# Designed miniproteins, single chains, continued (3), part 2

Each design is a single chain, and the fold is of that chain. pLDDT is the mean over its residues in the fold that is shown.

## One batch from the design tools (miniprotein)

Design m8036
Fold by ESMFold2-Fast:
Structure m8036 (fold): chain A 115 residues (1-115)
Amino acid sequence: MSELERELLRAAIRGDLERVRELLAQGADVNARIEYDPNLWSSGATPLHLAAAGGYKEIVEVLLEAGADVNARLAESPVSPLSGATPLLLAKRAGHEEIVEILLKAGADENAKLL
């Protein structure tokens, strides 16, 4: 993963909409993933997972417009209650109803299960 993708993941965690836009315009991979760490819930997370979990509606919309995989899954982990979670499952768990609606309209699998 390049520094550009690492910064995109950080911007998504921080809710920094303008930085997300800038990094995508510079060619950052919208589907970049956090490196596997079995002790972190965010292992394998994409920017869309992080924005959805954080409730950053405008960032979710920008990432989907940039071609984010709406059905991306977190890394499988026998110790994580979020193993294989999609952005939709994270938004539902966090109670971000508007983001749930946005993800469903973008083609999220409403029947997706934890792995």
Scores: mean pLDDT 79

Design m8037
Fold by ESMFold2-Fast:
Structure m8037 (fold): chain A 60 residues (1-60)
Amino acid sequence: PLPIARALYDYKAKTDSELSLKKGEKVRILDEVDDDWWLAQSLTTGEMGLVPKKYVEIVE
């Protein structure tokens, strides 16, 4: 199963490849693309995009 992470902080996407986060929002981690960015899918909206890994915490 793919891990689920929770947003630790609000994040505003700066490009259409990025996903905006609200603190406490849960996302599914789809891919760990590099050391700083993970590809995630919002469990709230279903939207996919890159999130900074330091802004999320694996919870499941």
Scores: mean pLDDT 86

Design m8038
Fold by ESMFold2-Fast:
Order: sequence, then structure tokens, then C-alpha cells
Structure m8038 (fold): chain A 86 residues (1-86)
Amino acid sequence: SAKQKELDKQLLEAARKGDLAGVEKLIAQGANVNAKDHSGNTPLHYASLAGHKEVVDLLLKNGADPNAKNNGGQTPADAQKIGGHD
């Protein structure tokens, strides 16, 4: 639905920004924690790339797939390394 696509898009943006409260609210509203954008990136890819540890932990608790591959074959752990994070 259009509503679902908007929630999923907002979750991807909140995860990229490290907006912990926004991520919590969007998950509670039914956003898909494993939603993929046009590049195959999930919220966990963006949070990991930016090093937003609390958002990463929240996404994992809500069923985010740490083994999800984007269109480049990269996992969230690969994105974390690209961002310069351990």
C-alpha cells in the first residue's frame, strides 16, 4: 500500500540519521524493518554505515536481518566497515 511504502521510506531515513525515537515510532506503526530501497539497502545497512549503534541494536531486536545483501552483495557488517566502524 502507499501507506506501507511511506512508513518503510521513513524508517530507512530515520535509520540513516540515527533518529532512535523515530525508528521506535515507525516500527510501532508497522514499518518493515527489512524494507529495501532501490539499491537493496535495508535500515540496518544505513544505521551500520553511519555507526548508529543504538539504532542497530533496536533494529536487530525487531527482526532485522544481519545477513541481508544489497544489490552490491554487501551485508550490514560490510556497510559498517565501509563507514569506518568496528
Scores: mean pLDDT 89

Design m8039
Fold by ESMFold2-Fast:
Structure m8039 (fold): chain A 58 residues (1-58)
Amino acid sequence: MKLARAVEDFEDPSGSFLSFKKGELVEVLEELGPDFWLAKSLETGEVGLVPKRYLEEV
């Protein structure tokens, strides 16, 4: 299982991306190119796109 940690808060009012707080863990499901990952929040269980720049691999 590939884990990543949020390096800052991110909130998406459109609902197109995962929203998360700094320090939250996500499971990386798929790399969708250089800038975006498909990830699952370990806090909420929601799946969505995340801009890679907001995440660091654990």
Scores: mean pLDDT 80

Design m8040
Fold by ESMFold2-Fast:
Structure m8040 (fold): chain A 110 residues (1-110)
Amino acid sequence: MEEIKQPERVEAKEGEAVELVAEGNEKNIGSYDVDWYKQKPGEDPQLLIRNNNERPEGVPERFQGSKEGVKAVLKIEDLKLEDEAVYYAAAFGADNKPVWGNGTLLKVLK
């Protein structure tokens, strides 16, 4: 029922930096921590960022999370071709149930 909106597609060049934005409302992103997930074709979703800006062990430093108001941002620096994937934001809504964004396809160009 609660909704988090992400751009359907973002394109950037290898070696550039990109910011992927998820926009929610005061009942989800505005009130709760945001996690970010990376989904590659044929692979399980991988947790990239937890609790707005915490990077799990094994995730490169070029991935950074931040949150401002009702917007969550995943910044990826030094883009690699292997970063081409769908990225999902997830936040807790009412009753601490997770609310998922629609996902952004990041296309990395050479």
Scores: mean pLDDT 84

Design m8041
Fold by ESMFold2-Fast:
Structure m8041 (fold): chain A 86 residues (1-86)
Amino acid sequence: SEFERELVKLQLFLIGAIVEAELIDPEAGEKLRELHRELQERIRAGDWEGARSIVEEMAEILRSLGMDQDADALLDLTERVLAAHS
């Protein structure tokens, strides 16, 4: 399904972004890994507003590391998942 395709794209992107963040700042990377676990729990629960809030927090951390393009891409990919789920 389109939803599953967009969700896979988001998940693969997040894995790469978290690895990059860990190389810049290991503490920020650990926080992003915690938020990624919370994001997966919200998605499984069907809590899409909770999922959006977690993603927004992750994007702020990425921006604090100078990863503005990755933060923008994360938000765009998340909106595509939400649109495909609807």
Scores: mean pLDDT 89

Design m8042
Fold by ESMFold2-Fast:
Structure m8042 (fold): chain A 59 residues (1-59)
Amino acid sequence: GELYRAVKDVKTSNPAFLELKKGEVVEVLREVNDEWWLVRSLKTGKEGYVSKGALEPVP
């Protein structure tokens, strides 16, 4: 999928969501809706939901 980078730290208490540090790269697996994407962390291999507003495309 497309590669994106976290523009900020993302924390969550919900295990369905993915925690990210600013600058971490993820692969987009599915755009679920206009707010939430299912992504995989390239660092950990973990999958979870992230707000699209927390991500920017990697050039």
Scores: mean pLDDT 83

Design m8043
Fold by ESMFold2-Fast:
Structure m8043 (fold): chain A 67 residues (1-67)
Amino acid sequence: MLDEIEKQARENALAMMERLGAPPEVIEAFRRMAEDPNDPEAREIIAKYEKEYFAKYSEEAAKLAAA
């Protein structure tokens, strides 16, 4: 049975991402992964976005700090 705590944590994370302006495609991918962690399409979307967003955010944060 899915843990109520796990469900609550994921919903809170998704709501926070939405408030921070995450694309709806990424929100949907995270929801799909919560229901089926073996969904290859959702895993690919999340992995690609996490790598690109983290790398881009890190680079832009460094540039803003240097400015």
Scores: mean pLDDT 69

Design m8044
Fold by ESMFold2-Fast:
Structure m8044 (fold): chain A 94 residues (1-94)
Amino acid sequence: ATSLNNLAALYRDQGKYDEAEKLYKQALEIRQKALGPEHPDVATSLNNLAALYRDQGKYDEACKLYEQALKILPPNHPKAAAIRAEMEAAGCKL
């Protein structure tokens, strides 16, 4: 899944959002099947997809994915604080 996330990030940087979305969704599915839906690496994949939707101005979709990622992580997890900061920057309800 890591190589799919890296390739998706490259497409995202190039503004190829449709290609990036397909790869991020594939990486998310692979991680959910391999690690289970509540693994921290699944939260990372959800956060990556949320960031992509935020880059596209799809704030409602981004906020839903950020909320899903936060539900996976323990409240005191360092990644949870980072996701909350991204949510605030996107205008999400906190």
Scores: mean pLDDT 81

Design m8045
Fold by ESMFold2-Fast:
Structure m8045 (fold): chain A 160 residues (1-160)
Amino acid sequence: SEEARFALMTELAQPAVEALFRELDAEQVTLLRRLPDGNLRVLANASRDPSLELPVGFVIPAHPASPAWRAAEAGADLVLEALEKVTSELWGIPPSDNLAAVSAVATLADGSTLVLEVLFNKREHPDFDPDAALARARATLAALAAAIDAALAALAAQQA
């Protein structure tokens, strides 16, 4: 069932998202799955600010100002060295040149798209390297995608 698949993906994703959040000392790390309607569903979230926390299962509407949606639609990784005003307005946060986002994209064996988004505060990380951050996010997402693919294949075999 779709709910069994979602629960399995969430169980695998949450520890990895929390580990990456601690490793990078990020403001937020979110793993998202693209739905057939183009909206993004939260699989896992870790956030420094509770007011920015995205609950598991929350659906983010498709929006051109969303970095994660832009990455998913392009099927390509995205780096924003400063958040655009429209993105800040979409997220309900003050505009800040001190916030940066990286979004890594992976495709699962079933054709589903995953996006791993990391939000950084550049004031806490003056030597912030967006390419290094993206490389680490990409490595984490690749490992997660492989684990999810293996787990979904095992689930399908048990239902056969």
Scores: mean pLDDT 83

Design m8046
Fold by ESMFold2-Fast:
Structure m8046 (fold): chain A 59 residues (1-59)
Amino acid sequence: GEVYVALKDYTAANANELSFKKGDKLEVLTEPEEGWVLATSLATGEQGLVPADFVEKVS
């Protein structure tokens, strides 16, 4: 997938979501719903849903 960077900290509100910190690198895999992306944290290897507004493509 494409590599994105976290623009701010996020704490998962449910088990399907991924927690991350500002500056974390995330590999976006799919966009299952508008406003949400399925991503893998490159720092932890964990996978989950993240709000699209909290991440930005590195390229």
Scores: mean pLDDT 80

Design m8047
Fold by ESMFold2-Fast:
Structure m8047 (fold): chain A 80 residues (1-80)
Amino acid sequence: ASIEKFKLAFALFDKDGDGTISAKELGTLMRSLGQNPTEAELQDMINEVDADGNGTIDFPEFLTMMANTSNDVVRDMVQA
């Protein structure tokens, strides 16, 4: 299942085992999962999740971002 792949990929970037990754690592993590977000998409995702400016993303926040990204793709497909 996709969740298991996300968990494994996330763990590779979770250097301290605290269940968080840095904003810089998000793009690389998403590419490792077969996603290819633009710089603008990455910045938008980070701003939505990191409103407090702490520069870290936990696993539940990452899953929420993936769900939101899927909804945007569906919207664009329907708009055609």
Scores: mean pLDDT 65

Design m8048
Fold by ESMFold2-Fast:
Structure m8048 (fold): chain A 86 residues (1-86)
Amino acid sequence: EKIEEIKKLLEKALENIYTNPEEAEKYLEKARELVDEIVKEKNEEELEKIKEIQLELLKKILEELKKKGAPQEEIDAVEKAIEKGK
């Protein structure tokens, strides 16, 4: 349930990333809160699933940021997050 909720929040963040960046930020914050709960529970299997979902969504976010013409600093930050997630 928490994993599915995180996935939906991250997808909503991606959908809003350049139409409503403030709403995208709120969805990302909610997803982070759910991730923190799973980390606190020390559920290693769920953490691996989150890592996979996060990596896929970061790749989609990178593509959207490039389409938007986002600042290079934002693009570099997402690329660095993807590299750390490998």
Scores: mean pLDDT 73

Design m8049
Fold by ESMFold2-Fast:
Structure m8049 (fold): chain A 87 residues (1-87)
Amino acid sequence: SLEDLLEEALKDPNKQNENGNTYLMGIALSLDYPLEEQLEAVEKLLKAGADPNIKDIYGRTTIDLVRELLPEERREPLLEILEKYSK
């Protein structure tokens, strides 16, 4: 569940898997959750120190992945919150 994933992510917010993916990337790119819940989870993780500038093995940040892969309805509100914490 999103709650379980968020709880694990909050223990080590910048942990990367074998592909260089962070929990922030996984949560932000998910289509399985309502947008409202996804935005809350992303903001909680960012407030806990998750770095939106970490790159995967292909050199892509969370912001890059959101711009490239998500539909506009999810992309715009997620970019707003991510950009706020990327500076």
Scores: mean pLDDT 86

Design m8050
Fold by ESMFold2-Fast:
Structure m8050 (fold): chain A 70 residues (1-70)
Amino acid sequence: SMEEELFNLFDTDGDGTISKGLLGGLLRSLGFPEPSDEEVEELIKKFDKDGDGTLDFEEFLALLEYLRKQ
């Protein structure tokens, strides 16, 4: 999927996670409105289950479903 392709492109470390600093760019690449730094922080806090400041692919998909339902 386009989501998986873009997630892998932004996952520069190849560890299966996206950091806060990369999430905004990834969302813009998927056609979402450009999130503010505060919005990115809130999304990470909401979907980051382990509190390390990163999202794995499953957490990222849950975030996308949340945004698409708004």
Scores: mean pLDDT 76

Design m8051
Fold by ESMFold2-Fast:
Order: sequence, then structure tokens, then C-alpha cells
Structure m8051 (fold): chain A 67 residues (1-67)
Amino acid sequence: VHFSEAELRRAFSEFDKDGNGTLDTKEFALLMRSLGQHPTPAEIVRMVDPDGNGTVDFEEFVQMMTA
């Protein structure tokens, strides 16, 4: 499923409570659930930590949702 950038930005901003432009694994899980996704804890780790930093920025999130 593909989402518009505006929808992804709005959703990301709702869960980026600190306004720092990144989401941790817990915030990312809640965001994915709000979009109708059902990731497992293992799946979330795979999505959030492909480069070992443990967070997802907006560009990574958009790439994941549009790929």
C-alpha cells in the first residue's frame, strides 16, 4: 500500500512527540498500527534498526512506506 507524503508527514508528526525528527521503536510501532499495519517486535527492529542506530527519521519512514 502506498501513502501520500502529506499523510506520512502528518502521521509521523503525531508520534514525534519530542519534535526531533526521529521515532524510537515504541513510537514507530504505534505509528504503524495507526496506519493499519500489524508489525511484530522482531519486524519493528528490522525496520527501525537496519543501520544500527535504533531510530527512524522521516526520510527512512517515507522510503519504507513507498517501496
Scores: mean pLDDT 70

Design m8052
Fold by ESMFold2-Fast:
Structure m8052 (fold): chain A 60 residues (1-60)
Amino acid sequence: TGRIVKALRDYTGKTPDELSFKKGDLLRVLEVREDGLLLAQNLQTGETGWVPIRYVELVE
């Protein structure tokens, strides 16, 4: 949806559809699911994958 969120912690994806990121990485939100996952692109790496909403915060 064009929103940018910031990673609150390091995370390594456990499956090919999960996004890996480092604390402080900026992620572009593409989709939000009601089960607490969002589909995002890591702006640092260009990779796309699912991220638990609890691991990110909205950037102002």
Scores: mean pLDDT 80

Design m8053
Fold by ESMFold2-Fast:
Structure m8053 (fold): chain A 89 residues (1-89)
Amino acid sequence: SDLVNKALEYISNGNQAKAEGNTDEAIKYYEEALKIAEELEEKGEVDTALKIYEAVGKGYESIGRGLLAIKPYEKVGINDIKLALEKVL
């Protein structure tokens, strides 16, 4: 769907911003993808939303923002919250 393609584009843009050292821009792109995942979940496209939540969680972890990864990881039931939290402590 157009929403899925847009979420993947935001994740890609966030990963690019991370590669360029722009953490604040990476956070904003991952946040936009997270909003689309929430919209897809509300529309009943749960399996697709969970894949985007996982990608956003991994994005946040990869830039040292483990606390931001808690919400998307909670959605997918991935028990990586401890590892994500350890990166910010």
Scores: mean pLDDT 82

Design m8054
Fold by ESMFold2-Fast:
Structure m8054 (fold): chain A 77 residues (1-77)
Amino acid sequence: MASKLSPEELAVLLVLYAKGPMTERELANILGLSQATVRRILDRLEELGLVKREGKNPPLYSLTPEGKALAEKILAG
């Protein structure tokens, strides 16, 4: 499991859980991070199977079922 998530990675995961599908730009704006930082985080979370990318203009990112389960577990304890 993705138990080694950084604080920024956790923040992205939890924002997607709370707000649903978002673009890289929307995540960067909400979290006060650069788009480059958010892109690296999204790439990592997608590699871990926690986030999926939908479309390309711009791509929307959302949690996988695994990502939702992890977010719920983090919020519960």
Scores: mean pLDDT 82

Design m8055
Fold by ESMFold2-Fast:
Structure m8055 (fold): chain A 108 residues (1-108)
Amino acid sequence: DSITGQILRNLGKALGLSDEEIQRLINGGVPTDEQIDRMFAFFDKDGDGVISAEELREVFESLGINLTDEQVQDIIAEADKDGDGKIDRAEFRRYIGRLFGDTSLRDD
């Protein structure tokens, strides 16, 4: 969850979100359709409507997060349910939803 919080913070800043909006998302706030669309467009560098492993790594490197190839492949494998090695908008939305589900669970 610490890496998820760091990703959300750096991504939110890159998208032009305020510190307050970023903190609400980290605290288990549900992202709006507009925020999900902005996130997807930020990752979809060539505009083909899918996110590749190379685009994922490039985006995270631009945010100051050095992911290993193994970590990138783990993200793709978790998001990509069809096994085509790319993340479409619907898969991305489901992946983001699951990440927020994990962070919105009550603190014990």
Scores: mean pLDDT 69

Design m8056
Fold by ESMFold2-Fast:
Structure m8056 (fold): chain A 102 residues (1-102)
Amino acid sequence: SAKEKAEELAKKLAKTKPSWLTEEEIKGLEEYEKTGDLGKAANALLLEAARNGDLEVVEYLLKSGKADVNYKDTLGLTALDLAKLMGHEEIAELLEEEAKKQ
């Protein structure tokens, strides 16, 4: 399911600690793994799901209402920027629609 994919993605990011994640974002991912509270992990997960082309996870995070679509990674890129750079057109369209609501 989308929830299980989001949980697995959070686990991988918390373990690998990629350089584009801040220590605070990594803590949010670790808290999500421990508590199931998506709130502090939602922005980092949205960035990674958009980069990977995980449409189901993007939709799940947006429906949660906990992800900020205007959130920027350490390079100043939003989830929309990442989706466009990686060629994930359907995700880019969805994120453009959500950005107009926020």
Scores: mean pLDDT 80

Design m8057
Fold by ESMFold2-Fast:
Structure m8057 (fold): chain A 58 residues (1-58)
Amino acid sequence: MSAFDALPPRQREALVLRAREGLSQREIAERLGVSPATVSRHLRAAGAALAAAPSPPP
C-alpha cells in the first residue's frame, strides 16, 4: 500500500481506524474530533486514491 504515503495524515488516520479497528464513521469522528461528514469525506478521498483497480465493495 505505497499509496498510503501519498495520503494526507487525517485521511490516512481515518482509513487506518476503519481498517484496523472496524470503527464506524461516527466512532472515527469521535476519535479524530471531527464531524461524521468530515470522516466520510476523508474515507472517500482515501479510498479513491488507493483504488488503483476497479474493486467495487458489493
Scores: mean pLDDT 72

Design m8058
Fold by ESMFold2-Fast:
Formats: C-alpha cells, sequence, structure tokens
Structure m8058 (fold): chain A 108 residues (1-108)
C-alpha cells in the first residue's frame, strides 16, 4: 500500500484502465481488499467505473462476497442500479449466487 500511495501522490492515474477496461478499484473489490479500496477511493477512484463487460466494482464485490467492501463502495456513491452488458445489477448477481446477506445489504 505505501508504494501505491506514494505513486498516487506523485500523479499516478487512479482511474487508469487495463486491456479489459478494469481499474485498480475493480481488482481491489474483486479481491476483497478493504485497505486498497479505501486508499483508491481517498485518491478519487471512480466508484462507478465500467469495465468492457459493463461491470462496476460493486458487481465484482457482490459476486465475490466482501460485505465490508460493498458497504464502503455504497458509502462513496456506488450505483446499486448499474447494469452490466447482460442487464444484471449487483443485487441480481448476489441473488443468483445465493448470497443472502449481500442481497439484503444491496436491497437497502
Amino acid sequence: LEELEEKLKNGLDVNAKDENGETLLHRAAREGDLEMVELLLKYGADVNAKDKNGNTPLHWAARYGSLEVVELLLKHGADVNAKDKNGKTPLDIARENRRELMAELLER
């Protein structure tokens, strides 16, 4: 984290996208890395950035199951109604994966 924070302070684009359209925030949300999510949001990461499949960081967090990351993304304005290329919201993904607590959190 310290090396990433130093790079962000020195002008690294926090919203840079890879070949799949994924940002660092997408990866941190998928990995459930709460500290990385917090750092990236502090430096202005776009909470609603879409990858090439229309997935936001919230879609990845809903699929891979970090409740704490979902709460942090929601606190920073994550769009619960964002749809991927298949028309699926993060709530749809949680329901399809039988993640009861995640679905309850996203219904609020």
Scores: mean pLDDT 84

Design m8059
Fold by ESMFold2-Fast:
Structure m8059 (fold): chain A 84 residues (1-84)
Amino acid sequence: GPLDNLSEAAARAQFNNIDIDGDGTIDAVELGLFYPGLTREEIKELIKLVDKDGDGTLSEEEFVDMLTNLDKYPEAVKLLEKSV
């Protein structure tokens, strides 16, 4: 079923927990460690669905937008549901 939207504060706290290097972006390796139920291929697909810059990483803004507006990212939600 659909996940509930997070608050902006909760989404930013989750980003900071994933961003191990503290560089302000999440790469495929960091995201894969947080979602071990997803394959490397599925992690790359999740990033592509949300990554508006096309650089292969998630910015804090892109990650927060996804978690606070899940209805905008139905394919990303399907991938996240595999980890639930």
Scores: mean pLDDT 76

Design m8060
Fold by ESMFold2-Fast:
Structure m8060 (fold): chain A 74 residues (1-74)
Amino acid sequence: MSEELNRQLLEAARRGDAERVRELLAQGADVNAADEFGTTPLLLASLRGYQEIVDILLANGADPNARDDLGITP
């Protein structure tokens, strides 16, 4: 169940769905969840310019200095 919440959080960040991001974090999704390449919700939102989602993730403890497996920073 937690892995599914983390997957949905990554997908919501990728789509720019701020309400869904808030809902999933409230349900216990890991704000620092990463896919198989180390891509976090913060990195996805940052790359797409979704500032509201960036702010939500940072407020929930996302690491702004986190790097993926390729060394890409958000």
Scores: mean pLDDT 76

Design m8061
Fold by ESMFold2-Fast:
Structure m8061 (fold): chain A 79 residues (1-79)
Amino acid sequence: MIAELKEIFSEFDKDGDGTLSKAELKSLLSRMLGKQLSDEEVDEMIREADLDGDGTIDYPEFLTLVTWMESAEFQRSQE
């Protein structure tokens, strides 16, 4: 899982600078979730991962976001 996350992150990090733009994050998350995300949903996810609000996500922030998403899915599946 972690190795896959790093691979996906690197795939969408077109600039190779170790950060994802909002557009890159939208594409990555849409692929991971198997659904097309709205700009509003991506903004929400960026706020969860990028607490400084500069609109870029580094790899540790990306891991935080994915962990949060997995926790939300886990809570739903416990029903």
Scores: mean pLDDT 68

Design m8062
Fold by ESMFold2-Fast:
Structure m8062 (fold): chain A 79 residues (1-79)
Amino acid sequence: SADGLTPLHEAARNGDVEKIKELIEKGEDVNATDKNGNTPLHYARKSKDKERAEQVIELLKKYGADLNAKDKNGKTAEE
């Protein structure tokens, strides 16, 4: 999309572990940013399903997610 939102951002937000694996294996950038500097890791942390969010976060970490990536407000996914 024009906002830089990738399928991986949406899968991370939705806690879709299987889709995340599929997208990363197909070459999606685990550190892709939307127009606001949000990575898939930022979207995973905003998930309402906290147990599924932790599975997604661990998966993204295994594929090299940048834990220090900051959004436009200077916030990492942990903030």
Scores: mean pLDDT 81

Design m8063
Fold by ESMFold2-Fast:
Structure m8063 (fold): chain A 112 residues (1-112)
Amino acid sequence: SELEKELIKAAEEGDAEKVKELLKEGADLNEVLSTEEVPSEGLTAGGAALLLASENGHLEVVEILLENGADVNTKDRYGVTPLHLAEKNGHEEIVELLLKNGADPNAKNKYG
């Protein structure tokens, strides 16, 4: 729905207050996105939001998404996890947060 699209955009931009507002309005983190919205079958709105927030270093957004049940071990079409993106981009506080929430440090992606 439109709420899930707005949530993903807010997460990408690091707008933690907007993420909280959209969740309060009923944005569903478990909504499965179409391949037209993301190039990954079976990716949820929460999964997409968590990947983007982790890539872009938005710590507060990552905290909010995990507290609201986003899958810490979500994968995109290449098997890339939030932990992979946080590590690649040097977001150490997000790396620690993801590991505390059960991120698999041995998850393989297409890059090894």
Scores: mean pLDDT 82

Design m8064
Fold by ESMFold2-Fast:
Parts: sequence; structure tokens; C-alpha cells
Structure m8064 (fold): chain A 135 residues (1-135)
Amino acid sequence: DLEEQIANGLDVNAVDENGETPLHVAARNGDLERVKTLIEAGFDVNAKDENGVVALLRGDIGGYTPLHYAAATGHLEIVKTLVEAGADVDAVDPKTGQKLLDAKDNRGRTPLDLAREAGHDEIVALLEELGADPN
């Protein structure tokens, strides 16, 4: 398991061929418990990948953080967890120049839209406080 891998010397700077850390992958996959474990293990919440995942962030440009992937996939609890761990909420998508929290999914919905639809008033308040644009 992940905790055993960390105990056995998992490199917190380890990246795959796209420059993704395990934290990018966990955030993309919606694995909240893994995200929490990796943050406690010292993984950089602001680590930037070298190439975006084409299915989510399209194009051959990198610089995406775990918060970009969590926002793009609508994993709101992971967005909250990353923000509480010190993720840069003013970070922009390097391709569009839009704020990360304004990132839209494949149905045109932002993290704020998803939080409202799900009735997560605490997450709505958090995203609005962090400057997410509702329009």
C-alpha cells in the first residue's frame, strides 16, 4: 500500500514520463485518501507536470499542478484538501490564462457549479472566498 511504499523510501520527487507526481495522479483519479497520505509524506502540492493529460487538459504543454487536475475533474473534496495544504489558488492554466478555480469540465461546469449542484455549501463558500468566478 501507499504508506508501506513511503516507509520503504518512495521518492517524493518521483515523476513519470509526463512529469506527473503521484499527487497529480491521485488528484486526477479522485483518490482523496491517497491525496491526504501524499501531502503528509511531503509531496509538493504546487508541483508542475511537464505535459498535460490530453483527455483532460489538451495539448503538449505542461505546468499543471494537482489542483488543476482536481478542478478539471470536479473532485471538490480534493480541491479543498489541496487548498488547505497550501496550493496556489491564484494559479492559472498555462494554456488559457484562466484561474484554476474557473476551469470547466467537458460539460462546461466549474468546481463552483459542481459544488452548488451537489449541495456542498461549505465547498461553495470556500471556492467563492478563494475568488472563483461564478460567471
Scores: mean pLDDT 66

Design m8065
Fold by ESMFold2-Fast:
Structure m8065 (fold): chain A 67 residues (1-67)
Amino acid sequence: PVDAFLALPPAEQGEDLRFARERLGLSQAELARRAGLSPATISRWERGARVSRATARRIVDALEAAR
């Protein structure tokens, strides 16, 4: 759930995002396509940059849909 994910510090959000993406076998570009975002947005968040709640929701929903 996005709410539990967003409760983590930004650096930990980025690490957890990368881990979840890699376990699903998705590239940054593939996850971005599924979320309707640019690959740069995924890359920035994985590096510990802050993202809006709306952006985080789209990415988390795309990860859940890929399960």
Scores: mean pLDDT 80

Design m8066
Fold by ESMFold2-Fast:
Structure m8066 (fold): chain A 56 residues (1-56)
Amino acid sequence: MSFEEGLEEIRRLMRELGFSEEQIERAVKAIEESYKRTGSTSAAETAVGVLRKALA
């Protein structure tokens, strides 16, 4: 999964869980800032995993 694909998946999963667009934007921004600081997709991959478990 690319970083961009991970962000799209996070937006989709958060909407399905009933998060507001403001909450989704805040979460995506935090993950983007993590990626800028660390160069790692780990935060995005972790978020996708947690959100998928919440929907299951």
Scores: mean pLDDT 80

Design m8067
Fold by ESMFold2-Fast:
Structure m8067 (fold): chain A 82 residues (1-82)
Amino acid sequence: DIVEDVERFYEQAKSLSESEQKELAALLEARAAQHPDDATIWLDVAVMYALLGDEAKAAEALARARAAGAPESVVEHTRALI
């Protein structure tokens, strides 16, 4: 369940230090660039940038998740979560 996967990722990611969150965000962006059609990676990118306070990058990642085929309900759930 993609919603449960996003919620689990959010709970795990928010327990990380800011430096670990920045490192993970960079790694996920690199992975998203290699797999741009994988909506789940873009959802994780959105979560990381929201936790870092970068709402513009979080919104961009949600738009890319939608373009990659994420159901609108999943995108809206993730946006409400972060």
Scores: mean pLDDT 86

Design m8068
Fold by ESMFold2-Fast:
Structure m8068 (fold): chain A 157 residues (1-157)
Amino acid sequence: GPALRGDLERVRELLAAGYDVNAADFLGTTPLHLAAEAGHLEIVELLLEAGADVNAADIYGRTPLHLAAEAGHLEIVELLLEAGADVNAADDYGRTPLHLAAEAGHLEIVELLLEAGADVNALDDYGRSPLHLAREAGHEEIVELLLEAGADPEAKG
């Protein structure tokens, strides 16, 4: 749809016509999920102004914050957090936005999530912390940042 493609004017037209800003497809995916994952900052701003649910979860329990954090969209992560996104939301695998940013290697997003109160020692359903995922992925600067933020170096996962 237009939110995924970055069609700002079409999103604006649909909202003005009374289309539901929170309409979810068969996967539970909302326009905010699509815009956040695709990196369309101006569409994210428009959707939030129109009353989009910042904490909407898809069928996998993923929020727009999960998708923006995994994709590396720093300005969208900042905007979602300012709009009241749950920094510690867990998907159906127990993964938080911090797990996804740490595994993906997005240093500035990891820093922003920690500043916003992300649980540095959150464990996924496999007992893995953000530190474990950063180490396995070889993201040394993120490993150092997580340890400085109080990550347990002895956490078994």
Scores: mean pLDDT 92

